# Designed miniproteins, single chains, continued (5), part 58

Each design is a single chain, and the fold is of that chain. pLDDT is the mean over its residues in the fold that is shown.

## One batch from the design tools (miniprotein)

Design m17996
Fold by ESMFold2-Fast:
Parts: sequence; C-alpha cells; structure tokens
Structure m17996 (fold): chain A 73 residues (1-73)
Amino acid sequence: MDLVNQGTQARKQGDYKKAGDLYEQAAQQALQQGQPGVAGALYLRASDAYKQAGDDDRAKEYEQKAQQAFSQL
C-alpha cells in the first residue's frame, strides 16, 4: 500500500498526525521522482492534516514547502 493510501486511511480513522506524517513522506518521494506538482499537492494535504491535529507550526511549515515545490514547475 502506498503512502498516500496509508495517509487517507489514517485520516478516516481520525489519526490526523499520522496522516500528516504519511503525506509528508509521500511528498518527499514525489520530489525524488521529479514530480514537484504532486509533491506540492501532498505537502498541502500534510498541512491540512497537521492543522486538524492542532499542530499549527507544522501546518505552516508544510504549506511553505508546498509553495516551494510548486515554484519548481
């Protein structure tokens, strides 16, 4: 099962922190594969998950990483 599917499953179970961690890992893999647009979208999913977990600092960090990834397009 890929990291995106694992993150979606974690969100369905209410584990927003784990969902954020999994989407972040998926975004890093997308960058390594030369897919900055996919990475940006996944960093936004990680940001939203951390926001729902109450982790505003990580939410902001991954929103900035999403912008950086999109700037590589």
Scores: mean pLDDT 85

Design m17997
Fold by ESMFold2-Fast:
Structure m17997 (fold): chain A 76 residues (1-76)
Amino acid sequence: SSAERERVLRALDNLIAEAERLVASGRHADEAAALKAQAEALRTQLENGEISVEEARRRLLELERQGLALRTRAAA
């Protein structure tokens, strides 16, 4: 649905912003930059209609898991 698509896009924007903050912190900056690039690519593919909302949601969940792991390591 349009509402689900918008929700996924907002979640990707939030993940990109979080990854940008991690890059700025200098801790695990290369991994944070890679996460940001993956999230931006996924956002572009979804915006262009190259992937389904369901596929984008599955990939977003995996990227969010990677982001959580990275934030945990950055905080240590």
Scores: mean pLDDT 86

Design m17998
Fold by ESMFold2-Fast:
Structure m17998 (fold): chain A 111 residues (1-111)
Amino acid sequence: MKEAEKLEEEAKKKAEEKDYVSAIALYLEAYELYVKEKKYEKAEKVFEKAKKLVEEHKEEIEKEMGEGFLEELAKKYVKKAEELEKEGKYEEAELYYKYALVLDPSNEKAK
């Protein structure tokens, strides 16, 4: 089934509704599925869409969810990535590090 394409379309609708938190989450989920399907060009496009939404709407997201929400979520993803690395799940760890960089590009541990 085209599950990744469905998530991308749902993310686009959420962005149009100004639900940027849900849109970003859905784009990152679509990114993970495209990577698993070896559709790297599509994965790169949805990753860039998520990154652009964070960069353009950071103030709106933090205003609704609380100041530092994106930075705290990024730290949580870095911690999950570190746990996956300890388990030898390097490919999955890389995805969580990339998610953290989308949410907070200044996160030193995700670079």
Scores: mean pLDDT 78

Design m17999
Fold by ESMFold2-Fast:
Structure m17999 (fold): chain A 84 residues (1-84)
Amino acid sequence: MLKEDPEAFEREVLAALAYMLSAILRKIASKTKDPQLKEEYEKLAEEFRKLADEALNPSTSLEQVREKFDELLKKAKELDEKVK
């Protein structure tokens, strides 16, 4: 079982979080009135969805998945700061 492997378990957790963040960002985009911010949220949601697939691929470096996840979270924070 993947849960017996700490790396495989971490990949599943990162994938789940990425899928959830993608869904949340899509909802934010649908409620956003600014066309430019809407496009940025939609692009970020797509990037998180792709990251979820990459996280589940054992041939993808776990370190690279972590780095991309951190980059996307920083980008999400920057978009949030533009609204608030």
Scores: mean pLDDT 80

Design m18000
Fold by ESMFold2-Fast:
Order: sequence, then structure tokens, then C-alpha cells
Structure m18000 (fold): chain A 84 residues (1-84)
Amino acid sequence: SKVEEAYELLDELAEALKKKDEKKIEELLEKLSKYSTSVLNEAFKKFSKKHPELAEEVKKKILEYEIEEGVRLLEEGVAKVTQP
């Protein structure tokens, strides 16, 4: 399913982050951006349950990509937070 495809991309992204392969990280983020937010959030929930520590690193990189590209991939992505 689309959720399993996105899950595999998240797993590959975690490996690329460990290797600090910037080109691979960018390619995987672009591939992930083509999925719906619903699919990505379901895949990320499954990934987080199996790999909680890696999920935090993956989430941080996705949030950085969301800011840079002006897109939203995860429901828990970068929210517009007004500084107090």
C-alpha cells in the first residue's frame, strides 16, 4: 500500500541521516513530499512505534524540509508559532 511505500522511504531516510548522505536525504524528502499528508502521518506513526529515537531525527529533518520548501508533510509538522 501507499503507507508501506512511505514507511520504506522513512526507513531509508533514517539510514541516509546516519550516513550523513545529504544528496540521498534530499532525494528521499522530495519523494516523501509526493505522498498525501494522511499517508505520511500513518507511515510515520508506524515508524515511530518501531524506532522512537530515529523517528525524532527523521521528524526534525522533515520539519526542516517543510520550512525550506514551504510544504506540509506531517500533521505534527512545522506549525506557525507566534513568538510571545
Scores: mean pLDDT 76

Design m18001
Fold by ESMFold2-Fast:
Structure m18001 (fold): chain A 77 residues (1-77)
Amino acid sequence: MEKKERLKKELEEIKEELEELLKEAPEELKPFVEKAIEFVDEALERADEMSVRELEEELGIARFLLAFIKFVIKKLS
């Protein structure tokens, strides 16, 4: 299923970016980054059971979390 595999790949890439941000994040932000990683991990674990639409929604949330974390880190710098 081509579309699901692509969405899973994008979630994996977001997880990798979040893991890198966790290493650089201020201490006060680390728990929030860890929660975002947990969200993406849970989405990846359930991905094969989800519809394409449900996966797109999870990916949308993951993208928002990544962008928000990047914004907060930049704002604090």
Scores: mean pLDDT 84

Design m18002
Fold by ESMFold2-Fast:
Structure m18002 (fold): chain A 66 residues (1-66)
Amino acid sequence: SKAEEVRREFELALDAARRSGAPPDVLDQARRYGDLMVDYIRRGDEEGARKAGAKAGALLRQGLAS
């Protein structure tokens, strides 16, 4: 399903950020928004998924810039 694919892609991005030295606190926040994004996809809430995904992505970029 789309939710399963997005979850796998997000977990790969999160693991890559962790291996690159992103701070644990930022990774924990990104995981929470990533989980929320997947939950919104499962419920068919495209707007909620988009907003949660944007926050997760911003947090991962912030972590990689540190």
Scores: mean pLDDT 85

Design m18003
Fold by ESMFold2-Fast:
Structure m18003 (fold): chain A 80 residues (1-80)
Amino acid sequence: SPQQQAEQQVQQMADQAKAEIEAMPLPEEVKETLLGLLDGLTQDHLAGIRAARTPEQLQAVVQSMQNGLDALLASARELE
């Protein structure tokens, strides 16, 4: 289903971001904070996909996830 495909995309994006954060030269406490923010972002967007009723709404949730990850990873890189 389109929702299942979007859920897989969001999960794949989250898994990639997690790997990037875990590889960063940051203290463990900072990584834990960033991973907590990533988990919240992931859960919110998975809920958004489940609530979506049109292809346009699904695309908007995936785009929102990408924007959120870009912001999170940019902030994480500033801490290096």
Scores: mean pLDDT 89

Design m18004
Fold by ESMFold2-Fast:
Structure m18004 (fold): chain A 102 residues (1-102)
Amino acid sequence: SRRAALRRAQSLGAGGTPVGEVEARLGEEGGLHAGLGLTARALSEAAAAGDEAAVRELAELIERLQAALEAGDLEAARETLREAAALARRLGLDAVAEAIEG
């Protein structure tokens, strides 16, 4: 059920649920998987806006986040999420940035 819980966490993040809310329910790793979902949401919004540069940067952050989570490097995952939140804020995606940070 751990894999199913982490997939649910990612889906919650893709739906806009804040990292802190998912972390309270599913633990730190669940919160980080919600952050992965939120970063994917930011990529979808950048793609809809036609921002090819933002799509590329967000895709690279998603790959780095996935690699950190697969390695169990929660510190690297948190650092990558801070970069994703900063990028989302620069793109005017303030709701996504806030959800990643809180």
Scores: mean pLDDT 89

Design m18005
Fold by ESMFold2-Fast:
Structure m18005 (fold): chain A 92 residues (1-92)
Amino acid sequence: EEEELKKLIKDFQAGKKKPTEEDVYRIIRYEIDKLLKLRGVELTPENLDEYLAEVRRILENWIDTIPDPELQKEAREVLDKAIERLREELLS
């Protein structure tokens, strides 16, 4: 998944591909599961925002390397939608 994200960012920087909400959603789910396993904790409504913020920080650092400001903006919009989608699914 990390290698897939790196490839998507490189392709996005080259103007070859636009990351989809589904791809970003899958990466976020993978990163959250990885963090939870590493820390030995369960995901709860109370700690959800903490883990979502951690994953957002990782993805935003990579998005910030995109030189095209319009593509960077689109990538942030996709990230925001993917995070809200996951949040709604886990809090409902």
Scores: mean pLDDT 73

Design m18006
Fold by ESMFold2-Fast:
Structure m18006 (fold): chain A 73 residues (1-73)
Amino acid sequence: MEEALKIEEQAREAYLNGSPEQQKAILEVVREWYEKYAPKYGNKLEEDLSEEEKKELEKAVEEAARRLEEALK
């Protein structure tokens, strides 16, 4: 979780102050992640998520973190 937050912070800084290529790559990763998961989880409180949904969301965050890390290269 802390690693995902750190990568998100770096992605935010790169989006604001990074190269045009980094900005484009980060935007694509963020858009794909939200497009895939926002319809499924966007209307639910974290407290209302089932144990299976929490695990799926945790895995999705981990995957997004890895993609953001690659986009920052």
Scores: mean pLDDT 65

Design m18007
Fold by ESMFold2-Fast:
Structure m18007 (fold): chain A 68 residues (1-68)
Amino acid sequence: SREEVIERLRRLLEEFREKLAQGTLTMDDALSLYREAQRLLHETADDPEARRIFAEFSRLLVEFAERQ
């Protein structure tokens, strides 16, 4: 269901945040998690909740990349 896909997207964001906070996030990890999040967003047919989660993902990825 869309709800299950959105929940998977939330778990990916949590994983990204945890690794970022711990200082263990690599660029390869960040890009891999982002690509998976993008796939899940497309599966939800642009659901508003999924869009909000993905927007936060994109923001964090940009912040991470800028601090390299």
Scores: mean pLDDT 83

Design m18008
Fold by ESMFold2-Fast:
Structure m18008 (fold): chain A 88 residues (1-88)
Amino acid sequence: SEAERLGQNAVSLLRSLADQFESEGRDDVAERLRELARKIDEAMKEGNIEKVAELVEEGARLAEEAGAPKVVVEALRELARRLRALAE
């Protein structure tokens, strides 16, 4: 489904960002991003699109707080908005 594709894109983006933060010595941030990606995968398996959208929004906030590039934060926020629209 489109929701699965959007959720999987968010998971891939969060894992890529985690790898980047880990390469910068920010292991705690990387672990938090990977944990969130796992939770998103779980919510997708449950078919709970509303929860997937909420978790992706959480990912965007975590990325922003950690100082991720604006383009990455904006991409996560766009994915969350599209997921939220599908949940209605």
Scores: mean pLDDT 88

Design m18009
Fold by ESMFold2-Fast:
Structure m18009 (fold): chain A 96 residues (1-96)
Amino acid sequence: SREDLLRLLAVVSVAANIVAADPSLKPEFVEMVEKLVKALEEESPELPKLIEELIKTFKIDKEKVEEALAELSTYPEEVLEEAYRRLVGNLELAKK
């Protein structure tokens, strides 16, 4: 759903900024984002729990997630879908 896509993109964008500051976190980030992507595509009821686990693991400020969510919610669906495709593509490249 659009709401699930927005929450995934918001939490991943905040986590990506943390990883950019500390690249040693990249392997765990890639693993957790893979689980989020799979859960989103399978419409898994585990998606909210996986998002919470990423927030806890990276010690993400919930205020930053809400800020990112508010900004992303202004974008048209095609822009969010394109952002998601780029995320999946970057994830595949990170495994090589």
Scores: mean pLDDT 83

Design m18010
Fold by ESMFold2-Fast:
Structure m18010 (fold): chain A 81 residues (1-81)
Amino acid sequence: SMMAEIEAMQERIIEETVANLDEFKAALPELEALDESTLSEDQRKLRDRVLEIIRRSKSEEEFREGVRELLDELLRERLAK
């Protein structure tokens, strides 16, 4: 049951994120200019990966695939503890 709930949550986040692709692309200059001094090394790596996914995505499908892979990786890290 817990795994089914996690999968449902992941799909919801992906669809909400993908719906805002144009907004994220428009915000790229501002996102790239964000002050990294308050971020940990892990948070900075995550931010850089998110920015790369936004930059390289040419369609909602590509963006969905990138976001899904990222969320799957983060979920695996959390489950491994």
Scores: mean pLDDT 74

Design m18011
Fold by ESMFold2-Fast:
Structure m18011 (fold): chain A 85 residues (1-85)
Amino acid sequence: MVEVHVTSDYTAVIKTTEKVKVVLINGEEIELEPGEHEFDLRELKKIILSDGKEILVAEIAIVDANKVSEGLIDYLKSNGATVVE
């Protein structure tokens, strides 16, 4: 299972129980071991799961409504993100 926790307008924490690959907007690919990994939210494009399935970061994002700007919350929510209080 993979979760992306948006903790500020510029910070995302990827929590994964499986080995995944992160694709950045510049095309760089980073292989992640199970655990927690902090990234600049502005650099994240998509995650490739162990089965080869590609998911846009915004589609699986979990957004802390108390820590993130309303404009970014609206943008992420429009792309399938879950908002938590």
Scores: mean pLDDT 83

Design m18012
Fold by ESMFold2-Fast:
Structure m18012 (fold): chain A 88 residues (1-88)
Amino acid sequence: MEEEQEALKEVEEIFEKYKDNPMAAKRAVMDWAADRLLAHYGVTDPAFRWTARLFVDELMKNPEIAEKLSPEERVVATAAIKLGELIK
């Protein structure tokens, strides 16, 4: 899972950029996670971005769901957990 370390670095860069504005950080991480998930599934239709955001929100609320995910989806779950820590 080398991609997990790369994804964590990207998430940390977003937090550093928006460290004084948690709402901006939340939006940026949600957008990053949604875009990464859509790219993984080869989805180019922007309408699916809203569905991807709902999935990330659900992971943040129920981290136990991450145990049932594919390795690629777990990268997104890591971002959602980090976001949950930032806003609480």
Scores: mean pLDDT 67

Design m18013
Fold by ESMFold2-Fast:
Structure m18013 (fold): chain A 75 residues (1-75)
Amino acid sequence: SLEEAIKKVKEALEALRKGDIKEAISYLKEAKKLSPSPFVQRLLEAAIKALEEGKTTLAEEALNAALDYLETLRE
């Protein structure tokens, strides 16, 4: 569901800010499966790839963009 996707993205951002990259990737893979939007699924996949490459700042930017878009769908 949309609400579950939003929760998983928020959990991923929290894990990322705590420095747990592997946990963040796990939450993002779950969020991608729960997301109803192909656009958001592509953003989440890009964030996963960025984290796998050690590009933490780029991943955080993509995740904030994905979260903002998901919140727009909820309103």
Scores: mean pLDDT 84

Design m18014
Fold by ESMFold2-Fast:
Structure m18014 (fold): chain A 97 residues (1-97)
Amino acid sequence: SHMMKMEEEKKRLRYMWFLMLLSTEILLRLKRGELSEEEAEKLMELLEELKEAIKNKDWERVEELLEEIKELLGDEELVEEYFEIADGVAEAIMSLE
């Protein structure tokens, strides 16, 4: 249905913006000396795996990778906040189309 297609597109946009927010945060933490280069590289590799899992609709793998990212960042609240921000951005974009 049309509604199901809209839900899938919103989900795609949400994850796209979520990945962008997380990659930006990782780079900012690296610049601030809050992450080593090795830790930042590992996190960026996890984001690439997360992107592939999302593309494949492997939701169990998505959950596993998000837990690994949360543990390495040490900031579960930030990850959840970025999901909320990304969802808001996706909703705003969808409302304009």
Scores: mean pLDDT 82

Design m18015
Fold by ESMFold2-Fast:
Structure m18015 (fold): chain A 64 residues (1-64)
Amino acid sequence: SKRELVAETYRVILEARIKAVEKNDQEALDKATELGKKVDENAFGSEETIRKILEEARKLLEEL
């Protein structure tokens, strides 16, 4: 569902932000913050757009 997709995307972004802080990585923290803004801006948009943001958030978390 869109609700589950949005919730998962915010959870992954939060996890990436926490990990960036632990690693003292300002660039990663800024990137995670920007992804959060994209979710907010697309909250009433297509599931495809949110899924793309989730993919970017997962990649960021994996690369951290």
Scores: mean pLDDT 85

Design m18016
Fold by ESMFold2-Fast:
Structure m18016 (fold): chain A 62 residues (1-62)
Amino acid sequence: MEPSEEEQVEALVELVRLMAPEMRDDAQRREFVDSAVRTLLPEASEETRRRARERALEVALA
């Protein structure tokens, strides 16, 4: 079953939550978030990608 945009955003946020703590610094975390949004949400709307990046950055930088 194809995941919805909402499910894709949740999956991206969870991936970032798991991976970001293993990264060396905030710059690497930000780069990872941008890469993940580009790779996992290429067909999503700009609004959805913006919200995903915002949520992922909150998690990555916490």
Scores: mean pLDDT 78

Design m18017
Fold by ESMFold2-Fast:
Structure m18017 (fold): chain A 68 residues (1-68)
Amino acid sequence: MSAREKANEEMQKLFDELFSDPSLTSAQKEAAIDALSAIQQERDANPDTPAEEVIARVRAVVDEVRAS
C-alpha cells in the first residue's frame, strides 16, 4: 500500500470516529474539518510527505479537538 493510500485510509477512519462521537459539539467537528482540510492542502503541496507524518498530524488534530 502506498504512503498516500495509508494516509487516506487513516484520515477516513479518524473522520468516522469524530463524526460518530456524541460528546463532540458541532463547532468542534467543524474545527476538525477545517484542520484536516489544511493537512490535505499541505499533502497536495508536498506529495512526498511520509505517511507517518500525515497520520501523526491527523491524530494530533483529533486529540486537540477532543481536548477542547
Scores: mean pLDDT 73

Design m18018
Fold by ESMFold2-Fast:
Structure m18018 (fold): chain A 94 residues (1-94)
Amino acid sequence: MWEEFTITDEELAEKMNREAHHLQYLAGSKDKVELKVGDVIKRRVAEVNEETGLIVYEFLATSKSGEKFRFYLAFNAAGELLAGLGIEKVPKLP
């Protein structure tokens, strides 16, 4: 189920933008997602590793052109962003 996630910290926003921009570059996209503190985006848990505390979230974000993307981002149990894992362009939100 999709939940609302509020970006509460500038460092997290910068890290999420960095990973999103890298994934968008690898996917050949010219658009950039610009996330900032106070933004509310949709997320859901895609995968959990209980032994390592790793959580992979699927995020829905909108680029400057209005295109929607799904980002798969890995976090540790402390809520720190570790890595971007993948990106998909979304033709329609679920």
Scores: mean pLDDT 76

Design m18019
Fold by ESMFold2-Fast:
Structure m18019 (fold): chain A 56 residues (1-56)
Amino acid sequence: HMEEARRKLAEVIKKDYDELKKKGLSEEQALNEIADRYGLTKEEVKELLAEYEKRK
């Protein structure tokens, strides 16, 4: 299902984002790297990270 796939994508992106931050990348650099890797825009990556952080 699309909703389930989107939630799993948000989890994977959050994990990759945290790993890039641990490697010393800035927030801007990590967002751009993930956007390039997943074929997303930086804004879409930010939205997925925000969805992951929301309690539902």
Scores: mean pLDDT 78

Design m18020
Fold by ESMFold2-Fast:
Structure m18020 (fold): chain A 123 residues (1-123)
Amino acid sequence: MNEEAEEGLKEAAEGVGSVPGLKGKAEGNTVILTSEGNAKAAEGIAAGAAVAGSTPGAKGEAKGNTATLTAGETAAGAGGVGAGIGAAAATAGGAAGEEGKEAALKGARKAGEGGRKAAEAAA
């Protein structure tokens, strides 16, 4: 993965951190999503892992309260991780009422933007 694609994944992970009950951390081509004991946040990270894992060139694994999303060295892989991060944010935010919904929309938009930047940089 190139450095610009890794920066896109960092922005996507930060977007998730704005959603109540979710944390995101980027480590190179890998994004780690953590739920803070909220059942909807746990559902969100599982959905994110599934979306990433369904994309050629990306991997998604959910274990306990953590999901690990790994992008390969392809635009599709980076985009799959971005889509997974957005799915996690949307799912978790839906349970948090109006304030959480607004934070989830902001987080999902920032995650989508970061994922798009990662995909463009990896292409």
Scores: mean pLDDT 72

Design m18021
Fold by ESMFold2-Fast:
Structure m18021 (fold): chain A 90 residues (1-90)
Amino acid sequence: SEQMEKEIQQLAEEVERLTRETKEAGSKGDLEKLENLKGQIEEHKLRTEGMRYNAKTDEEMKQVEHLEKLVEEGLRTAKDSIEEAIKRES
């Protein structure tokens, strides 16, 4: 449905925003903020999984797969940033 595609687009934009905020928090070594941002991206992963189960068309499934990749990139960025902040490598 157009509504589902719109919701997927909104989540994609939000995940991209969270990934940008994660990079910023990582540059500052803000562990508390990094852990909070990781939690928010994990919440979006759960929502994305729910959308996969509700996808009814090939178009919706393709959009969900794109969103899944954005979520994976965001989570990787958060994990890497947390590890760097802990080790003080950046």
Scores: mean pLDDT 85

Design m18022
Fold by ESMFold2-Fast:
Structure m18022 (fold): chain A 88 residues (1-88)
Amino acid sequence: MREEALRELEEVARHATELLPETRPVAEEMIRAAREGSPEEAAEVASRAALEVARLMKEAGVDPTSLTGAALGLVGAGTQLRIVARRE
């Protein structure tokens, strides 16, 4: 399950970075935590990343609907990591 969550996170991170390049550091931290951290740490980082993406959208002045794919993808990845953490 960790491998599946990591693949989903990597896809989401790529998508988010394509839509809003400023999310790259956030995406990289999520991937790092997913690979090297505990499942609980990965879930916490994913949750904080979702909030950080929302903040970056607001600061960039972009319409949230334009970045819905990136935001929803990060929430989905965070949910997947939380599920993995609860199973372990």
Scores: mean pLDDT 65

Design m18023
Fold by ESMFold2-Fast:
Structure m18023 (fold): chain A 77 residues (1-77)
Amino acid sequence: AAGMRFLAEEIINEAKKLSPEARKEVEEHAQRALDLIDAGGPREEVALHIARATKILMDAGGFDEVDRVAAAVERRL
């Protein structure tokens, strides 16, 4: 299932619309999730970093940004 990778990548893409500070925090967590996926790391840690990136995106951008991420992931599945 490539869903976690797609989710992290689309979160990074939406983060480009945020302030530089919020973008950096989102990208750090999403990139950590991608690095863990590539290393075959624990799924629980991948999910934690994706959850943190999503929370920052939601807090900085709102629900519309989260909805755009979900729609973009759905198009890739």
Scores: mean pLDDT 79

Design m18024
Fold by ESMFold2-Fast:
Structure m18024 (fold): chain A 90 residues (1-90)
Amino acid sequence: APAAPVVIELEAESRDPTRPARLTLRVHATRPEDVPLARRLAELLTAELRALGADVEEFREVSEREFLIVAGGVTSEQLGEAFLRVAAAL
């Protein structure tokens, strides 16, 4: 399979997917030419998480290829909905 142009790494401070958790999302561009797509995905995901009622504590560019999103109060259902909305917006 071809390598994905953007990789999203998820870390959650919860063992129960039904409970709201603090999430750290790392959005990483595989190649320099994928950075605009990674930025767009990070911006859209941040906006959709906010629209779903998540408390977005942090959004920043960590490196030349990586964006960090930290959000509190997110359930697995809300995260899934955010990803579906981002996919529809692309």
Scores: mean pLDDT 82

Design m18025
Fold by ESMFold2-Fast:
Structure m18025 (fold): chain A 96 residues (1-96)
Amino acid sequence: MKIEVKISTKSEDEEELKKIKEAAKEAKEDLEKKYPDVEISYSVGSNPEHDTEYKAVISVYVDGELVEYKGLESLEKETVYEAIKELVEKAIEKAK
């Protein structure tokens, strides 16, 4: 199963972007270890002009189809990590 996690954020702060990337990397490694038949890719995009009330939006795709979506009000590493893990595990459960 191929899962793509796309993270779009309004932040242009290098430290916040680093925390988001670290959270995504850790979530990928932990989830691929737990689900060995799952391949996870992630991307982080900065779009400060994005017209949304959220600080970031996480979108989860399975085989190219959008299956899960969540807006975040916090860019803390733990918040991003838990959101990715929750959305990816929901996507895996729906695909089984």
Scores: mean pLDDT 81

Design m18026
Fold by ESMFold2-Fast:
Structure m18026 (fold): chain A 74 residues (1-74)
Amino acid sequence: MPSARELADEAEKRVRDLEANRDSLSPEQLEQKGFEIMRLIVEARRAAEAAGDEETLARVVEISDRVVRLMQER
């Protein structure tokens, strides 16, 4: 299984891509990509909690807030 850090890195990369291309995506594409990132966040959070990785857990919270903001402003 990927590490918590690897999952957080992938989620952050996808959030940056989504933020950069927000206005070029259809509502359906934005929703699909948002849900994919949310799934990565759930896995990263679980892995970080299991490992006691406070730094990665803090990153996961920040990434989650960014995704929620993007999805809320559909």
Scores: mean pLDDT 80

Design m18027
Fold by ESMFold2-Fast:
Structure m18027 (fold): chain A 92 residues (1-92)
Amino acid sequence: SAAEAEFEALLAQLQSLVAQFNALLQQLAATSDPAKKAAIQKQIDAIVQQLSALVQRLTVLRKQLSGPEAEARFQAAADMVLAVQEKLKALA
């Protein structure tokens, strides 16, 4: 269905954004230039906002698909976003 296809695409996008977030954290740790740090932080902030939007849309699609598989896959995605939030708290 269209909802299943959108759910799959958003889960793939979420995984991609989490990988980008982790790469940016490594770059942030490797740089001492304040201007580069500020640029990386803006990219991290943008990814966090995109992850939030994806989770909101996945929540809607999860309700439409209604099943244990969709619920389990949504929970795995939510757990990845929680890990991102924990890493962000460590940066503060």
Scores: mean pLDDT 88

Design m18028
Fold by ESMFold2-Fast:
Structure m18028 (fold): chain A 85 residues (1-85)
Amino acid sequence: GPAQRLYEAIVAGDSEGAVAAARELDRKGQPDLAYTAGLMAGIQLSKEGKVDVARAVARALEASGTPAARAAAQGLLDGIKLQTG
């Protein structure tokens, strides 16, 4: 589903794919699923030492400005923080 596509796009560093998947979650009214996908992806990227990739994708999501994109960006940043302190 779109939440899994959002997770996969973020982990791949695909900012355009992440924004597109977040827009699909906006259309479904599911920003909470976007937050969860972002959180899980942030934890995964942090484990891989790819915090710079995570921050770049979070910036792209914030720039798109939709509720699901903002939720995904916040989840992503929270996920990084949980692994790094």
Scores: mean pLDDT 88

Design m18029
Fold by ESMFold2-Fast:
Structure m18029 (fold): chain A 61 residues (1-61)
Amino acid sequence: SPEEEVDRIVAELLAAQTPDEFIAALRRGVELINGIEDPELRTRAAAKLQAALDEWLARQA
């Protein structure tokens, strides 16, 4: 399901060890979210990806 795919990408993003790996996972997440037709699911997926992005960046500080 799209929700399972989002959760996989979120896990990949959080596991990124380099900025390049992080950017690659983030791009895949954005592409996946843009493909979600259901507005409610898309909004929830975007929120999950944003939270993961914020957490990864906080770990770099």
Scores: mean pLDDT 84

Design m18030
Fold by ESMFold2-Fast:
Structure m18030 (fold): chain A 61 residues (1-61)
Amino acid sequence: MNPAELAGRAMEKLMEGKKPEELTEEEKKGIVELDKFLGSTASEEEMVERAKRSAERQKAA
């Protein structure tokens, strides 16, 4: 599965209310790889937290 698919699965779990710690390492890696591809210099933890905040915003909409 490519990084975008893994990131998508991670976002779905986060939108369901899963915590970042409940994501698989592959799903976390997918978020990190996709965010780095988009030019982010944030830490891996910051990238995952950013994804969580994005999922929370999408759930609220």
Scores: mean pLDDT 74

